# Designed miniproteins, single chains, part 58

Each design is a single chain, and the fold is of that chain. pLDDT is the mean over its residues in the fold that is shown.

## One batch from the design tools (miniprotein)

Design m2016
Fold by ESMFold2-Fast:
Structure m2016 (fold): chain A 90 residues (1-90)
Amino acid sequence: MGEELAKKAEKEIQEKAKEVKDTIRRNMKLPDGPALSTKKLQEFIDYVNKLIEEASKDPEAKKKVEEEAGKKLGEVVGFAQELAAERLAA
């Protein structure tokens, strides 16, 4: 049970991270790009926290979901920071 919940949550986090990165890339072309990207990052954080909470009844599943969430959050934040820096340099 916990293994399947963790795998499902990990897949949802991966798919959401891709969606968020695509949205941030599009938003950075807009005047309010940094503000819109910050809002999108917050939505992603809220989403992964909900998945972690759903896994909270199984300690092993929760740990796996938290590890994947942390990894993907780091990737999305790094991506947003690079695009914001490029925008400020232009």
Scores: mean pLDDT 80

Design m2017
Fold by ESMFold2-Fast:
Parts: sequence; structure tokens; C-alpha cells
Structure m2017 (fold): chain A 81 residues (1-81)
Amino acid sequence: SSNLEELEKLIEELKKSKDPVLQEIAELGERLIEAIKNKDIEEVLRIRRELMDILDQHSDNVEVVRAVMGLLLIVDEILRE
């Protein structure tokens, strides 16, 4: 899927960041891809909740907000299909 490839690219970009929070988001994104491939909806929902918790803790950090919202938008497109 093009959306899955886009998600993988975003995660690889985040992994190159020196920001430990962005690296944590990348790690959650990798787990999210694995859960999607395994059709583990419960794990997908748990990871989405963890991403939302990171947003809540870092809501004033524009780069964190962009990273999490970007991942969630792509995931929602994948789950819609």
C-alpha cells in the first residue's frame, strides 16, 4: 500500500532525529506498522492511545505534534481501506 510506504518513510525520518521524544514516536510507529500487518487491532488502538498521551505531554512542542498527527492521519487512511 502507498499509505503504508508513506508511514514507513515518515518513521525512518523520525529515527534520524536527535530528539529522544521523536525517536520514541518512531519506535511506536514501527510497532504500529507491525500491528497493522498482523491485523492486531487491539495493539493498534493501544499504540494510538500512547501516541495521544505523548501529544498531551508535549502539546507545546510543534515538531512532536506534527509527527504524531502525521502518523495518525496516515494510519486512519490505512484503516479506512
Scores: mean pLDDT 83

Design m2018
Fold by ESMFold2-Fast:
Structure m2018 (fold): chain A 88 residues (1-88)
Amino acid sequence: KDATVARLRAINDEFLKEMSKYVSDLEYVKLRIDFTGLLNTMSRLSEADLKAALAQYRAQLRYFSQSATPQIQAIIDKYIARIDELIA
């Protein structure tokens, strides 16, 4: 629903802003394309499909975390917790 999508958009914007301090410009552009691209598909979803889409976003963060540095991993873990709040 609109409120959930709006909160996820705010989370995505904050995540990308924090990541810009720790990654190269090229890596930042890739993250913006990947995560904002996924977020934009959610505007087309029914309310029932939003939980599945949030789970996909969470899984993508977890996957990215597996090969990340400790500094980046700590940021990702913070944002995974915020996504879990939206799913609950």
Scores: mean pLDDT 77

Design m2019
Fold by ESMFold2-Fast:
Structure m2019 (fold): chain A 61 residues (1-61)
Amino acid sequence: SPEALVEAMVAALRAILEDPGLSEEEKEAAARRIVAWARRHLSPEQVEELERRVRELLAEA
């Protein structure tokens, strides 16, 4: 489902953000790539949910 896909993408980004081998620039680039992919493949409602979850995740870092 689109909801399960959003959860999977958020989990993948969390793993990237927790990786000590990646630079801050690489982590920011990964977040941007995930959102850009979603804008091409998901509905506007799913994109808004993903962008909300990504903002929350980045605020935790």
Scores: mean pLDDT 81

Design m2020
Fold by ESMFold2-Fast:
Structure m2020 (fold): chain A 67 residues (1-67)
Amino acid sequence: GEAQELQEFIQQLDERIAELQAQIAELDEQLKKNPDDKELQLERQILEGMIALLQGMKSWLEKKLQE
């Protein structure tokens, strides 16, 4: 049913968010060695933006499940 499909999609979003968080953790280790690397800083900001968008989608879907 629709609720089950929404729950499966939320689970996929959680998995994608976790993957992006892992990538940020790796970038943070690289930035520890090169803190002034503007390219790494920009990549980190892009990943943070992607996580924020996915979290927004997840929140919207969770509200739909409560309806």
Scores: mean pLDDT 86

Design m2021
Fold by ESMFold2-Fast:
Structure m2021 (fold): chain A 74 residues (1-74)
Amino acid sequence: MDSWLRLANPDSDATTLTPAQLRRLLQRRLKLSLSDAEIRRLRREVLPDSRATTLTPEQVLEALRIVLDRLRNS
């Protein structure tokens, strides 16, 4: 499961993802084209009280779940 973060950043040992990297992951792996506004909204849903600018693996998985739930219910 943690290896998917390396698929988003194959040249990085980082355990967190920027919003730009999350957008790239969604576009490449799930073929989802999200706007900057949609990425910002998704980040706020996952990090409501955060001072952080990046997402942990757990938060990225939650973001993916939210996106997939919206697609399923459309």
Scores: mean pLDDT 65

Design m2022
Fold by ESMFold2-Fast:
Structure m2022 (fold): chain A 89 residues (1-89)
Amino acid sequence: AVEEALENVKKAIEALKKGDRKTAARYMGEAAILLFEQLGDQEGIEKARYYAEKGNALLAARLVLKYARQMGHEDVEKAAEEAIKLLEK
């Protein structure tokens, strides 16, 4: 589950590097959904889906970063920080 979330963040980063923000938002939203499913956080899942549908990769990435920091998932945290830097430029 955490490993699957990390793979989705990495795919989002690859999409961002080629300028595909819509694909990045979908992968980043999927990463957030996978993380919030482990918590049973239905509100978090709904927010992640909404951000993915709207193509808002930045807000989806911030959800992933917040969760990763709270739970101590250092690999996911670093990947989410990289994605946010690419999105903020």
Scores: mean pLDDT 83

Design m2023
Fold by ESMFold2-Fast:
Structure m2023 (fold): chain A 90 residues (1-90)
Amino acid sequence: MEEIREAIREKLKELREEIIKEALERGIPREPAEIGANLVVGVALGALLSLPTPEEAVEALEKERETLIKQGIAIAEGLSEFPFASISVS
């Protein structure tokens, strides 16, 4: 698991930043952009850690990179238009 985590750590960081960048460029606020990016990165990490080797994890991440970016943006956009997942705590 550690070898897979290290192999994809920087790539997942880059994926997160790319999703946030693309969302912001589309006019989506930073908070929903970060939530969308964090959700997609978390799901991707869980899936990639289930693979047997670091090389397969890197290959899978590269193959899915564009799809993951699009998914993160879609989640961020949905949250920005309808923030029904946000609960105000006083």
Scores: mean pLDDT 77

Design m2024
Fold by ESMFold2-Fast:
Structure m2024 (fold): chain A 77 residues (1-77)
Amino acid sequence: MDIDKALEYLRKALEAIDRGDYEKAVEYFQEALKVTDDPRVKALLQAAINYAKRGDREKAKAFVRGAIAELERIKSR
């Protein structure tokens, strides 16, 4: 698992959501999924993809922040 690469993709996804570019945000979530093997992070990212596809900015961002927090915990321990 490449935690630093996953975190970079998720930060770019948040920037894409803030621009209203949900299609690009979904692409970044899919790239993050390719470099992570943690099942909880994968579940959080799948939820973020679903909300981003619906244009639900607040929930998409909440699930991305959850995934970032989990990746930071894995990296720090």
Scores: mean pLDDT 86

Design m2025
Fold by ESMFold2-Fast:
Structure m2025 (fold): chain A 56 residues (1-56)
Amino acid sequence: MLYKLTPKGAFLRDIFDLPEVVTEEELAAACQKLDPGADPKVCIENLIKAGLIEEV
């Protein structure tokens, strides 16, 4: 699955060195850095809900 960063989520590229279009695996790795104790899938769902990323 591929995701794109929204303009609101552009700071994630700077903080986690992410490409413009990210894989689920790359995004899960970033989620582990944000919240190491959380489920990466829940973190990804929260990023979509917050408008920081969109599914491609």
Scores: mean pLDDT 77

Design m2026
Fold by ESMFold2-Fast:
Structure m2026 (fold): chain A 99 residues (1-99)
Amino acid sequence: LEEAFKRFLQSVLDHLKEKGFSQEVLDLLEEVSKKYPELFTLITNYGIAEGMSEEELKELLELALEDKEKFLEKLGELLGVPVSKIRKMVEILKKSRKE
């Protein structure tokens, strides 16, 4: 599972690098993946898959590290869903990782 996660992370980083995303954003994404893998999963599934811009991704990654509540609010705004639903997604992802 850990090796599969590392391969997935590398695949995401390679994809964003090919699209011209900055090394600063790639470094932030890797840090979030290590500290808060549930938030990384949420960003990759809903942010990156939806074609999020580098500026939006950078803001989300910085918020994920500094203020989780602001992160949830910003992601909710970008997806057009209530923050309560985003919080529920985070709970489910955290539970799935801990089994």
Scores: mean pLDDT 76

Design m2027
Fold by ESMFold2-Fast:
Structure m2027 (fold): chain A 101 residues (1-101)
Amino acid sequence: DDAAIRAELERLAESQPGSWIEPFSRGLLAVRDGRTEEAAELFREAAKLAEKEGLPELSEYSLRLAELALFGSDEERANIARGRVTPEQLERAKKRIEERR
């Protein structure tokens, strides 16, 4: 199952170059591999592309995933990898971003 999810994320990253989907999918793969700093950079890139594409909610979501990848708990990172991030986890990430200003 993990191998099937990995293959699908790799396919998505390759299928839409220049879209937010590419760095977002690569970010999810990086989280699965424990490459948290790379994942954060990829989610920030996805956020910039999502904003450019007129998707501000997805941009905000991607920035919160970057925060969770770098500074979240192991549970929060596992939830990113599974696509199961809770609204409560996203709200905590938003507060951490605001506090580091």
Scores: mean pLDDT 76

Design m2028
Fold by ESMFold2-Fast:
Structure m2028 (fold): chain A 69 residues (1-69)
Amino acid sequence: SEKEKQVSMNYTKEMLIAVGDGQDKLLEAKRRGASQEELEKIVEETKKRLQDLRDEYDSQLAKIKAEES
């Protein structure tokens, strides 16, 4: 449906922003000579953000499907 397309497009946009932010944080930390533990923390925080976005997307999609059934 058009609603599903909109939610998918918004999810894709948010994912790209989250990936870009995570990459920028990782590069900045590397420039500062951050420890391996600090770099791993940035990666884990980015993974959590991406998972939270996926969970929100799945929730929104389920709601749309319930309304269209």
Scores: mean pLDDT 87

Design m2029
Fold by ESMFold2-Fast:
Structure m2029 (fold): chain A 66 residues (1-66)
Amino acid sequence: GLEKAIEDIRKKVVSLGGGIDSIDVLPDKVVISYWAPPGSEREVRDLVDEAKKLVDQYLKTGSPFP
């Protein structure tokens, strides 16, 4: 499910030395606050972008993020 997919992404971000601070749901968009160490910025950003897409899709199905 979505929760497991987001948890898997969080673990990958942490394994790269980064982290996710918050996931904020706005009326027209999802904003994720995160950080990445030097050299892993692109990989962390790609993972965060994937998480954002998953949350956006979940919201479009009429269910809030758990």
Scores: mean pLDDT 76

Design m2030
Fold by ESMFold2-Fast:
Structure m2030 (fold): chain A 61 residues (1-61)
Amino acid sequence: MSVEEQLRARLEEILAEYRRTGDVQAADRRMVGAYLEALAAGLPVERAQALLREASAEMRA
C-alpha cells in the first residue's frame, strides 16, 4: 500500500469512528496525527492537505 493509500485508509477509519462516537476533538487529533505521519513518510504536502480537507469536509457534512 502506498503512503497516500495508507493515509486515505486511516482517514476513513477516523471518520467511521467519528460517525459512531461524535467525538470531534478525538477525530481532529487523529487526523492531524495521520497527516503528519504521511508527511514524514514522504507524501507531498499538496496531496496530504487535499486528503485532509476531504476528510474535514466529510466531518462537517
Scores: mean pLDDT 83

Design m2031
Fold by ESMFold2-Fast:
Structure m2031 (fold): chain A 82 residues (1-82)
Amino acid sequence: MKEREEVNKFTADKLRIIGLTLDILALARERGDPDFERLAREAGRILVREVDVEGAEELLRLARTDPEAAREAMRRYIEEHK
């Protein structure tokens, strides 16, 4: 039972991260910032690989409220995780 629940949660978390990453990419495209869009794509790949739901939620929150803080956070996230 627990093993099956963990597998189902893992799949749900990945789908959630994909959705959050697409929202960040949409914001980047609306702003017409190629640097931000590239960072969002790179960070998104890492977020999905790491299954980092909290990181994806935080980056989206920053992208909506403070684009420059989001850019810095994405650069740090990419550097730390590669």
Scores: mean pLDDT 78

Design m2032
Fold by ESMFold2-Fast:
Structure m2032 (fold): chain A 69 residues (1-69)
Amino acid sequence: APSVEEVLAFVEENVDSEDGRVLEEVFRLIVQNRAALRPHLARLEALRARSKNPAGRAVLDTAIALIRA
């Protein structure tokens, strides 16, 4: 399994991608690792705040909500 830092690095590198398949993988990795990412929510929220891609922001909004659930 990838480390939390590997997941966060992938998400940060790819959240502004215009490729929907890449955004699906970003969402999948966050959801599959949600328990491990819960302590790192502030980093995901900061990434969401600085993201310039509306589709990437929507993915982060949904994933953050699922981590909080």
Scores: mean pLDDT 84

Design m2033
Fold by ESMFold2-Fast:
Structure m2033 (fold): chain A 100 residues (1-100)
Amino acid sequence: SLDEILEEARRAFEEEARATLSPEEAALAVKGFDRLAALLREMVAAGELDPLAIRRALGREAQRIEAELVAQGVPASLARRIALRNASVAVDAFDRYLAA
């Protein structure tokens, strides 16, 4: 199910974030992933399964997350890396869901 794939992706992403980021940065990264996961669940529940539409929506939300991180004092280069990795993990989760 999408929920099982997203829970697995969240656990793997949280472990990666804790290994590579500070505890505060890892918490922000995971919070960003939770926002993208919620959007993906909402879109799939509404019947949206077009990969291009999903990727565009996740990309737009990741850009909003990046802007919010910068506004909260996260360095621009780090905010971008967090947002891009979040989007990549969410897209990979959706691709796994379609392949199942």
Scores: mean pLDDT 88

Design m2034
Fold by ESMFold2-Fast:
Structure m2034 (fold): chain A 93 residues (1-93)
Amino acid sequence: SALEEAGRLLLEAAELLEEAMRKYKEGDVISTIGLILRALGLALEAERLVPENEKVREADELIRKAIMAILNGDFDEARRLIERVKRIGEELR
């Protein structure tokens, strides 16, 4: 279903953000940016599949907040936000 596919895309976006956080800690800013852009692309695709779904909108907001936390070096906050995105992705499947 579209909801199951949206859930899959959000789980993949969360995994990309975890990798982005690791790359940022290593000082690999270029890889971090690439991973963030891929995660945003997946979040936008999930929203396109189910445009008025409250859980998908919540996940998109959490992804944007996680990106800001990563870029600010707040890795504990980023990890909490990413885990919430994963939970939403699992709930949609």
Scores: mean pLDDT 89

Design m2035
Fold by ESMFold2-Fast:
Structure m2035 (fold): chain A 93 residues (1-93)
Amino acid sequence: APFPPPSPTDNTVLTPDDELRDILNTVKKGDRFTLSEVLMLLYQWAEDKGLFDDSRIKVDVSGTPLGRLFGVDEFDVADLSPVRAAILARSTP
């Protein structure tokens, strides 16, 4: 696009692709979610899989479907900017 789109907010409604939606649908059924809901559902997915470290600041997604999908081994709960970017790259408005 010749101009960048407006920055998404936590209330931006997204349609995740099939692979991301399959992960989200293990927690909550649906085709469309807000960015905030996607983050919350991924947090719950990580909790359900026992992926948090002892400090509960880091999420180890190495070898998981989510890690493969986003191309990362770890997320920092204190800095969700990479996770937000990965969600947006895998979603449409």
Scores: mean pLDDT 77

Design m2036
Fold by ESMFold2-Fast:
Structure m2036 (fold): chain A 57 residues (1-57)
Amino acid sequence: SFAEVLRRHADKVDGEDTVRDVERRLGPEAAEEVRRIGEERGPVAAALKYRELLEKQ
């Protein structure tokens, strides 16, 4: 459906923006980890990992 296409497109855009934000705030090492989690488990899991890394600061 159109809604599924829109959701997948938004998830991809959000994922790219999230990784970029992680790199600026936590550095390239953290960004690479978030990207890998996103590729393996999806953008929601990547966002949760980013939140976890921020909490450890």
Scores: mean pLDDT 69

Design m2037
Fold by ESMFold2-Fast:
Structure m2037 (fold): chain A 87 residues (1-87)
Amino acid sequence: SEMLALERELAALMATLSPEKQAAANAIMNEATVRIYEIKKNTTDPEELKKKLEEEAERAKAQLEALGLPELARVYYRLMQKYIEAL
């Protein structure tokens, strides 16, 4: 599936990073995971939920790009889009 291909690409990109960049990227993605769970907990309307999740995906993408990891940002964002589409 496309989602499995994106997950494998994300893992492969992460494996190429220095330990410092891996830690920084993981911190951004972990923060996004926590924020996504809070959004899901506090948002009952499906359209509002989708909008807030898309905003969080864009925020995480921008932070990964700011770290100098545009390929990782692209793959992560695409994976998040697929996750949101499946809701």
Scores: mean pLDDT 89

Design m2038
Fold by ESMFold2-Fast:
Structure m2038 (fold): chain A 96 residues (1-96)
Amino acid sequence: VKEEILKLIDEIAKEAGVSETVRNALRRIVENDPEIDKYKKEDVPEVVASAIAFLSQIAGREVGEPLVEAFKKVAKKKGFDLNNPYVKVNINIALQ
C-alpha cells in the first residue's frame, strides 16, 4: 500500500503544479509514518488527505489549496470515495 500512496502523491503533486521540494515533503511525511505498513487500500485517500493537511499547517494555505484541489480531481478520476468523514476533516484542516 505504501507504493500506491506514494504514486498517488506524485500524481497529485504533478496535477497541483507544486515544486519538487513540496512533492518530496509529502513523500517524506508518508515514509516517516510509523503506521505506513498497517494501512489497507481503502485507507489510501485518508492517508493522503492527512499528509496534505499536515504539510499545509507547516507550509501554509498557499501550498495546501493547490494540493487539495489536485487531490479532489485525481481521487475522483480514480474512483476514490471522498465522502469519508476523515477525508473531509483533513481537507478542512488543509484549507485553514
Scores: mean pLDDT 79

Design m2039
Fold by ESMFold2-Fast:
Structure m2039 (fold): chain A 84 residues (1-84)
Amino acid sequence: MEEIEELVEEIKELIEKSNAPEEVKKKLIDLTDRLLEAIKKGDLEEVLRILNEIGKLLRESTLPEEVKEKIQRLLLKLYLLSLQ
């Protein structure tokens, strides 16, 4: 669980350090918090739903491609850890 919480914090830091509008940052952080809660509950269907919602927001955002790629890699690692 500690590794999952560490990844969530890393994702939040990348979002906060980005040049995205505050409303976009707030939505991404909220979804990331909901993702952590779904993982803690073992709700894999909810995990996938939230991951898809984050992915859609990232695609629609004006975030730099490098930041999007870093967030996507961390989300993939988080998802793989949730499958154990």
Scores: mean pLDDT 80

Design m2040
Fold by ESMFold2-Fast:
Structure m2040 (fold): chain A 80 residues (1-80)
Amino acid sequence: MDEAEVEIEVVGDKARAVVKIKGTDGKEATGEGIGDNAEEAALQAVLEAQEKGAVVGRKASEKIREAVLEFEKKNPEFRS
């Protein structure tokens, strides 16, 4: 089963995301992203993890979405 661990933080006027994905095949990969909003930062982090071989499934996607929404709730200026 796929899993994700997500950290999103404020870096100056931008959002930075670190996403660690354990794919459906059991391989782990970590991606990092920076964006003007939390969704863009998380998207870049996921794309980097996928380039490293992570297979993103439904559960990992749900965890990433939850982390983005929680960050946006605390930091409304970083909503897309």
Scores: mean pLDDT 81

Design m2041
Fold by ESMFold2-Fast:
Structure m2041 (fold): chain A 65 residues (1-65)
Amino acid sequence: GMVKRNEELGKKGAEKLAEGIKKYMGLPAKAEAEVVDEKTVKITVEAGGITAVYTLSVETLERGI
């Protein structure tokens, strides 16, 4: 279903963000994805003791895959 697809897209997006931070910053990083609604996914990123929250559209995540 749509919710399951959004969960998978969010997970892939979170993994890409964490890997990007590790690559560019050389810092340990982790990211978690959470479906907010049918159009929106929230990704929480922790790196170097800093927490950042990104609210991304499903369309943005689809283009990133």
Scores: mean pLDDT 78

Design m2042
Fold by ESMFold2-Fast:
Structure m2042 (fold): chain A 65 residues (1-65)
Amino acid sequence: PTIEVTVRVDTSGLSREEAELARQIALRLAGLEGKKLEAKLLEEDPSLEVTVIPSVELVNETIVE
């Protein structure tokens, strides 16, 4: 099974540097959540081949949140 974890970050009001930092933090958090889900699945069935795909989507529209 494949686990895809996408974190959406509203970068409205952020500087370019703040937006890049937020993206990096979000990607790290997505990876951590993916690994937690992988561990939980492997706890139920250790024979599973699990692929984790973390990603980040940057949005600047508050209505999307």
Scores: mean pLDDT 76

Design m2043
Fold by ESMFold2-Fast:
Structure m2043 (fold): chain A 92 residues (1-92)
Amino acid sequence: MEELRRALTEAAELRAEGVELKKLLYEKNNGKLTEEEQKKLKEMEERVRAAAEEANALLEATELTPEQLEEIEKEAARAGEEAQKKVREELA
């Protein structure tokens, strides 16, 4: 259960960071990315994919009550929001 909570939280954080980073880079460059920025986004997308795969594997292997799943999902959502805010502040 703790491993699943960690994995879902990490996946949510990375997903939120990736979305915000992509948005800010596109806005900064009028829709054009440099080759370095494209590479950075691709590396972030690979990390998001790997984290999502780990979280999904643990979710499939873990028998949870609906209440336990809801609490973990709420925690992951909050972590994602905080990660998105942090990326926005660092790139401002």
Scores: mean pLDDT 77

Design m2044
Fold by ESMFold2-Fast:
Structure m2044 (fold): chain A 56 residues (1-56)
Amino acid sequence: APPPARPPAELTEEQRAVAREIAERLIGIGDGIDKGLAYYKKTGKKPPDEYFKPDP
């Protein structure tokens, strides 16, 4: 059933394209963070900067 309140704003086709590009950039950042956390859990030390830079 549709919501009784104001419906949420849905992304237009243009906004979807922009959001996808932003999401792709954020995925790259998230990958670096996940690797850093895994390193910290393994060694109990801060990961080196290289861990936040994936191989090209």
Scores: mean pLDDT 61

Design m2045
Fold by ESMFold2-Fast:
Structure m2045 (fold): chain A 101 residues (1-101)
Amino acid sequence: MMEKILEKGLETYKIALKTSSEEEAIETAYLQIEAEALSEFLGVEAPPVDASKEELKFHRDLLEAMVRMMLTVDPSLEEKVRELEERIRELKKKFEEKIAK
């Protein structure tokens, strides 16, 4: 499940490793995974895999704000948002498993 988002996270990690520390590359990949999952949930365009850490953080923060606004308008979305948070956790775990090998 969500193999496409995980693949994009891994691509972002590889790109970030060329110019950043391993720790910074992992943080950048986490931001890409979060932004991709939030974009899919909202039905909007995701940031590119070569976006900077700053651009990814900006996009992720904007997408999270949009989700919060949607919850304010429709509280019934709370369960779907919890499912989204769980999916993001699983994607991050799978990412960690792939880079440890």
Scores: mean pLDDT 83

Design m2046
Fold by ESMFold2-Fast:
Structure m2046 (fold): chain A 93 residues (1-93)
Amino acid sequence: RGSELFREALDYADKGDTEKAEQLAREAAKVFGDSQETANFATAVALRAVGDYLEGNKQRAANYYRVLAAIEEALGNKDSAAFWKKKADELEK
């Protein structure tokens, strides 16, 4: 049910459609809640963000950080969501 949403969220993030990726990630996080599935997805997104940052792909890294912020916001973790949004904004300078 929600695993398809995580896959679609990642696909849209990879394409640079950040707004749609955020929407799908929020929806998936609401379905799974604070679960191992959400944690596994967040870890996969974080690893992609770090990889792209190290390769100099700052825009892609920023897109993945925005997806992480959407997950945290859906889980009610407002401080973590703000942290990831700030990271994304700094990379888009």
Scores: mean pLDDT 81

Design m2047
Fold by ESMFold2-Fast:
Structure m2047 (fold): chain A 62 residues (1-62)
Amino acid sequence: FVSKDSLLAWLKFFEKESGKTFDAGAKNKLLELVGNNLQKLVNFLEILAVKEGEITAEDVPA
C-alpha cells in the first residue's frame, strides 16, 4: 500500500533503471488501473518491459 506519488516515483525509477520511456498517457493509464497497489504496478511493468521503443497508452493492458 503506497501513495500515488510513491507509485509515480517508482515508475520513474523503473524508467531510469530499464532505459524504457513511458508516454504521459501510458503513465496515467497505468496509475489509474493499479490505484495504490504497488504489486499490480510491478506486474504491469514486467509485462511492458518486453516491449521495444516508447511505451504508449495503447501498450498498457486493460
Scores: mean pLDDT 73

Design m2048
Fold by ESMFold2-Fast:
Order: sequence, then C-alpha cells, then structure tokens
Structure m2048 (fold): chain A 93 residues (1-93)
Amino acid sequence: AVEELEKAAEHLEEAIEALEKGDVEKAKEQADKAMEYIKKAMEAGGISPEKATQILFLILVAKVSADLGDLETAIEQLRAALEMVKEALEEAK
C-alpha cells in the first residue's frame, strides 16, 4: 500500500540523517521502523515479496555496517534501500 511505502521512505530518510550526524542508535531505531512499514506494505500487496526482501536485506546490512563503525557504507546501503522504496512507490501509483 502507498501509505506504508511513504512511511518506510520517511523513516529511511531519518535514518540516513541520523547517521550523517553520527547518531547510530537513532539511525537503527528509524531503520527498524522502515523495516516494519516494508513488511506491512508487502502484507497489503503494495510491493512484491522479492522486492521487499531485497530492501529488508539492504537495511539489515546497513545496520551491521553502522554497528561496525562504517557509517559511510551504512549510508550508501540505506540510500540504495530508499531508492528501491521510491521506485516501488512510483509503481504503486
């Protein structure tokens, strides 16, 4: 559903901003919220299970990169996830 994908995008943007400020805990909290909205969008049929799984995997590896102190890689991975969410939003409209 469009609303869930829009919420996922908002939380990914907040996660990226938090990492740019060095706030890993806030970024992980926002990433977790984005993952929940991706799951809700998949359950509502607004995104394919394959695409949802790819996005969730990118967010998961971004969380791992952030925990290891590789914030630049974590930001790139979250940006990739955000672009996939934006693509799914255009397809859902």
Scores: mean pLDDT 86

Design m2049
Fold by ESMFold2-Fast:
Structure m2049 (fold): chain A 84 residues (1-84)
Amino acid sequence: DENLELVASLTDEQIKELAKQLASASDSDIQTFLDVVEKVVEREKNKKALQSIGKLLDELSKALSNKELSERAKKLAEKAREKA
């Protein structure tokens, strides 16, 4: 997927900025985003993409004010790193 190759090319600074922007969305939009990312992590085989997704989810977890969404993002980050 071209979009996943773009994510794999992001710097740590770009990942932090993207996470901050995503965290400003509504709780329902963040929930939908996490639903999509969970499916992506399950099928993704590219280690660099999984590592970048894990970093993005870790930074998102830190930026989220909603504790349940923050914990979900953290668990997904751990799953992405274990698969990477």
Scores: mean pLDDT 80

Design m2050
Fold by ESMFold2-Fast:
Structure m2050 (fold): chain A 87 residues (1-87)
Amino acid sequence: SEEKKKKLLEDIEAIEKEIEELEEKIKELKEKLENKDNEVTVIDGNGEEHKAKLSEEQIKKQIEMLETRKEGLEYIKEILKKELEKL
């Protein structure tokens, strides 16, 4: 179905964009760790951004959380791509 194919492509594109945004945020946090700068943008469980002053350990936990979210999105993307191949 053309409608189903269009929706899968749109969903894949949205996920790829979110992955790119997560990669940039992970990079920023890693640079903050190297520079010993503790003012960071924190993303909550709803995807909302908050500016916070975090310890090194808290920044490391934020990186782990964002990397875990990225891995989950990569997994979903692969499922959607497999569904697209069946159309």
Scores: mean pLDDT 83

Design m2051
Fold by ESMFold2-Fast:
Structure m2051 (fold): chain A 55 residues (1-55)
Amino acid sequence: SAIDDAINSRTDFSPQQKQQIYQTAQDWSKAFKMPISMGIVNMSITIQEIDQQTK
């Protein structure tokens, strides 16, 4: 899928960060009825928020 290609092609993300990005992107898609890929374009902010949720 587009989200798998976008996230898994990046080597700078840890496996845990990738899983959290998937979850957050799905939540964004559900809340805003947008394609998941649009939610994961801004990875820097998404990773920051996810790290805060994981701790």
Scores: mean pLDDT 61

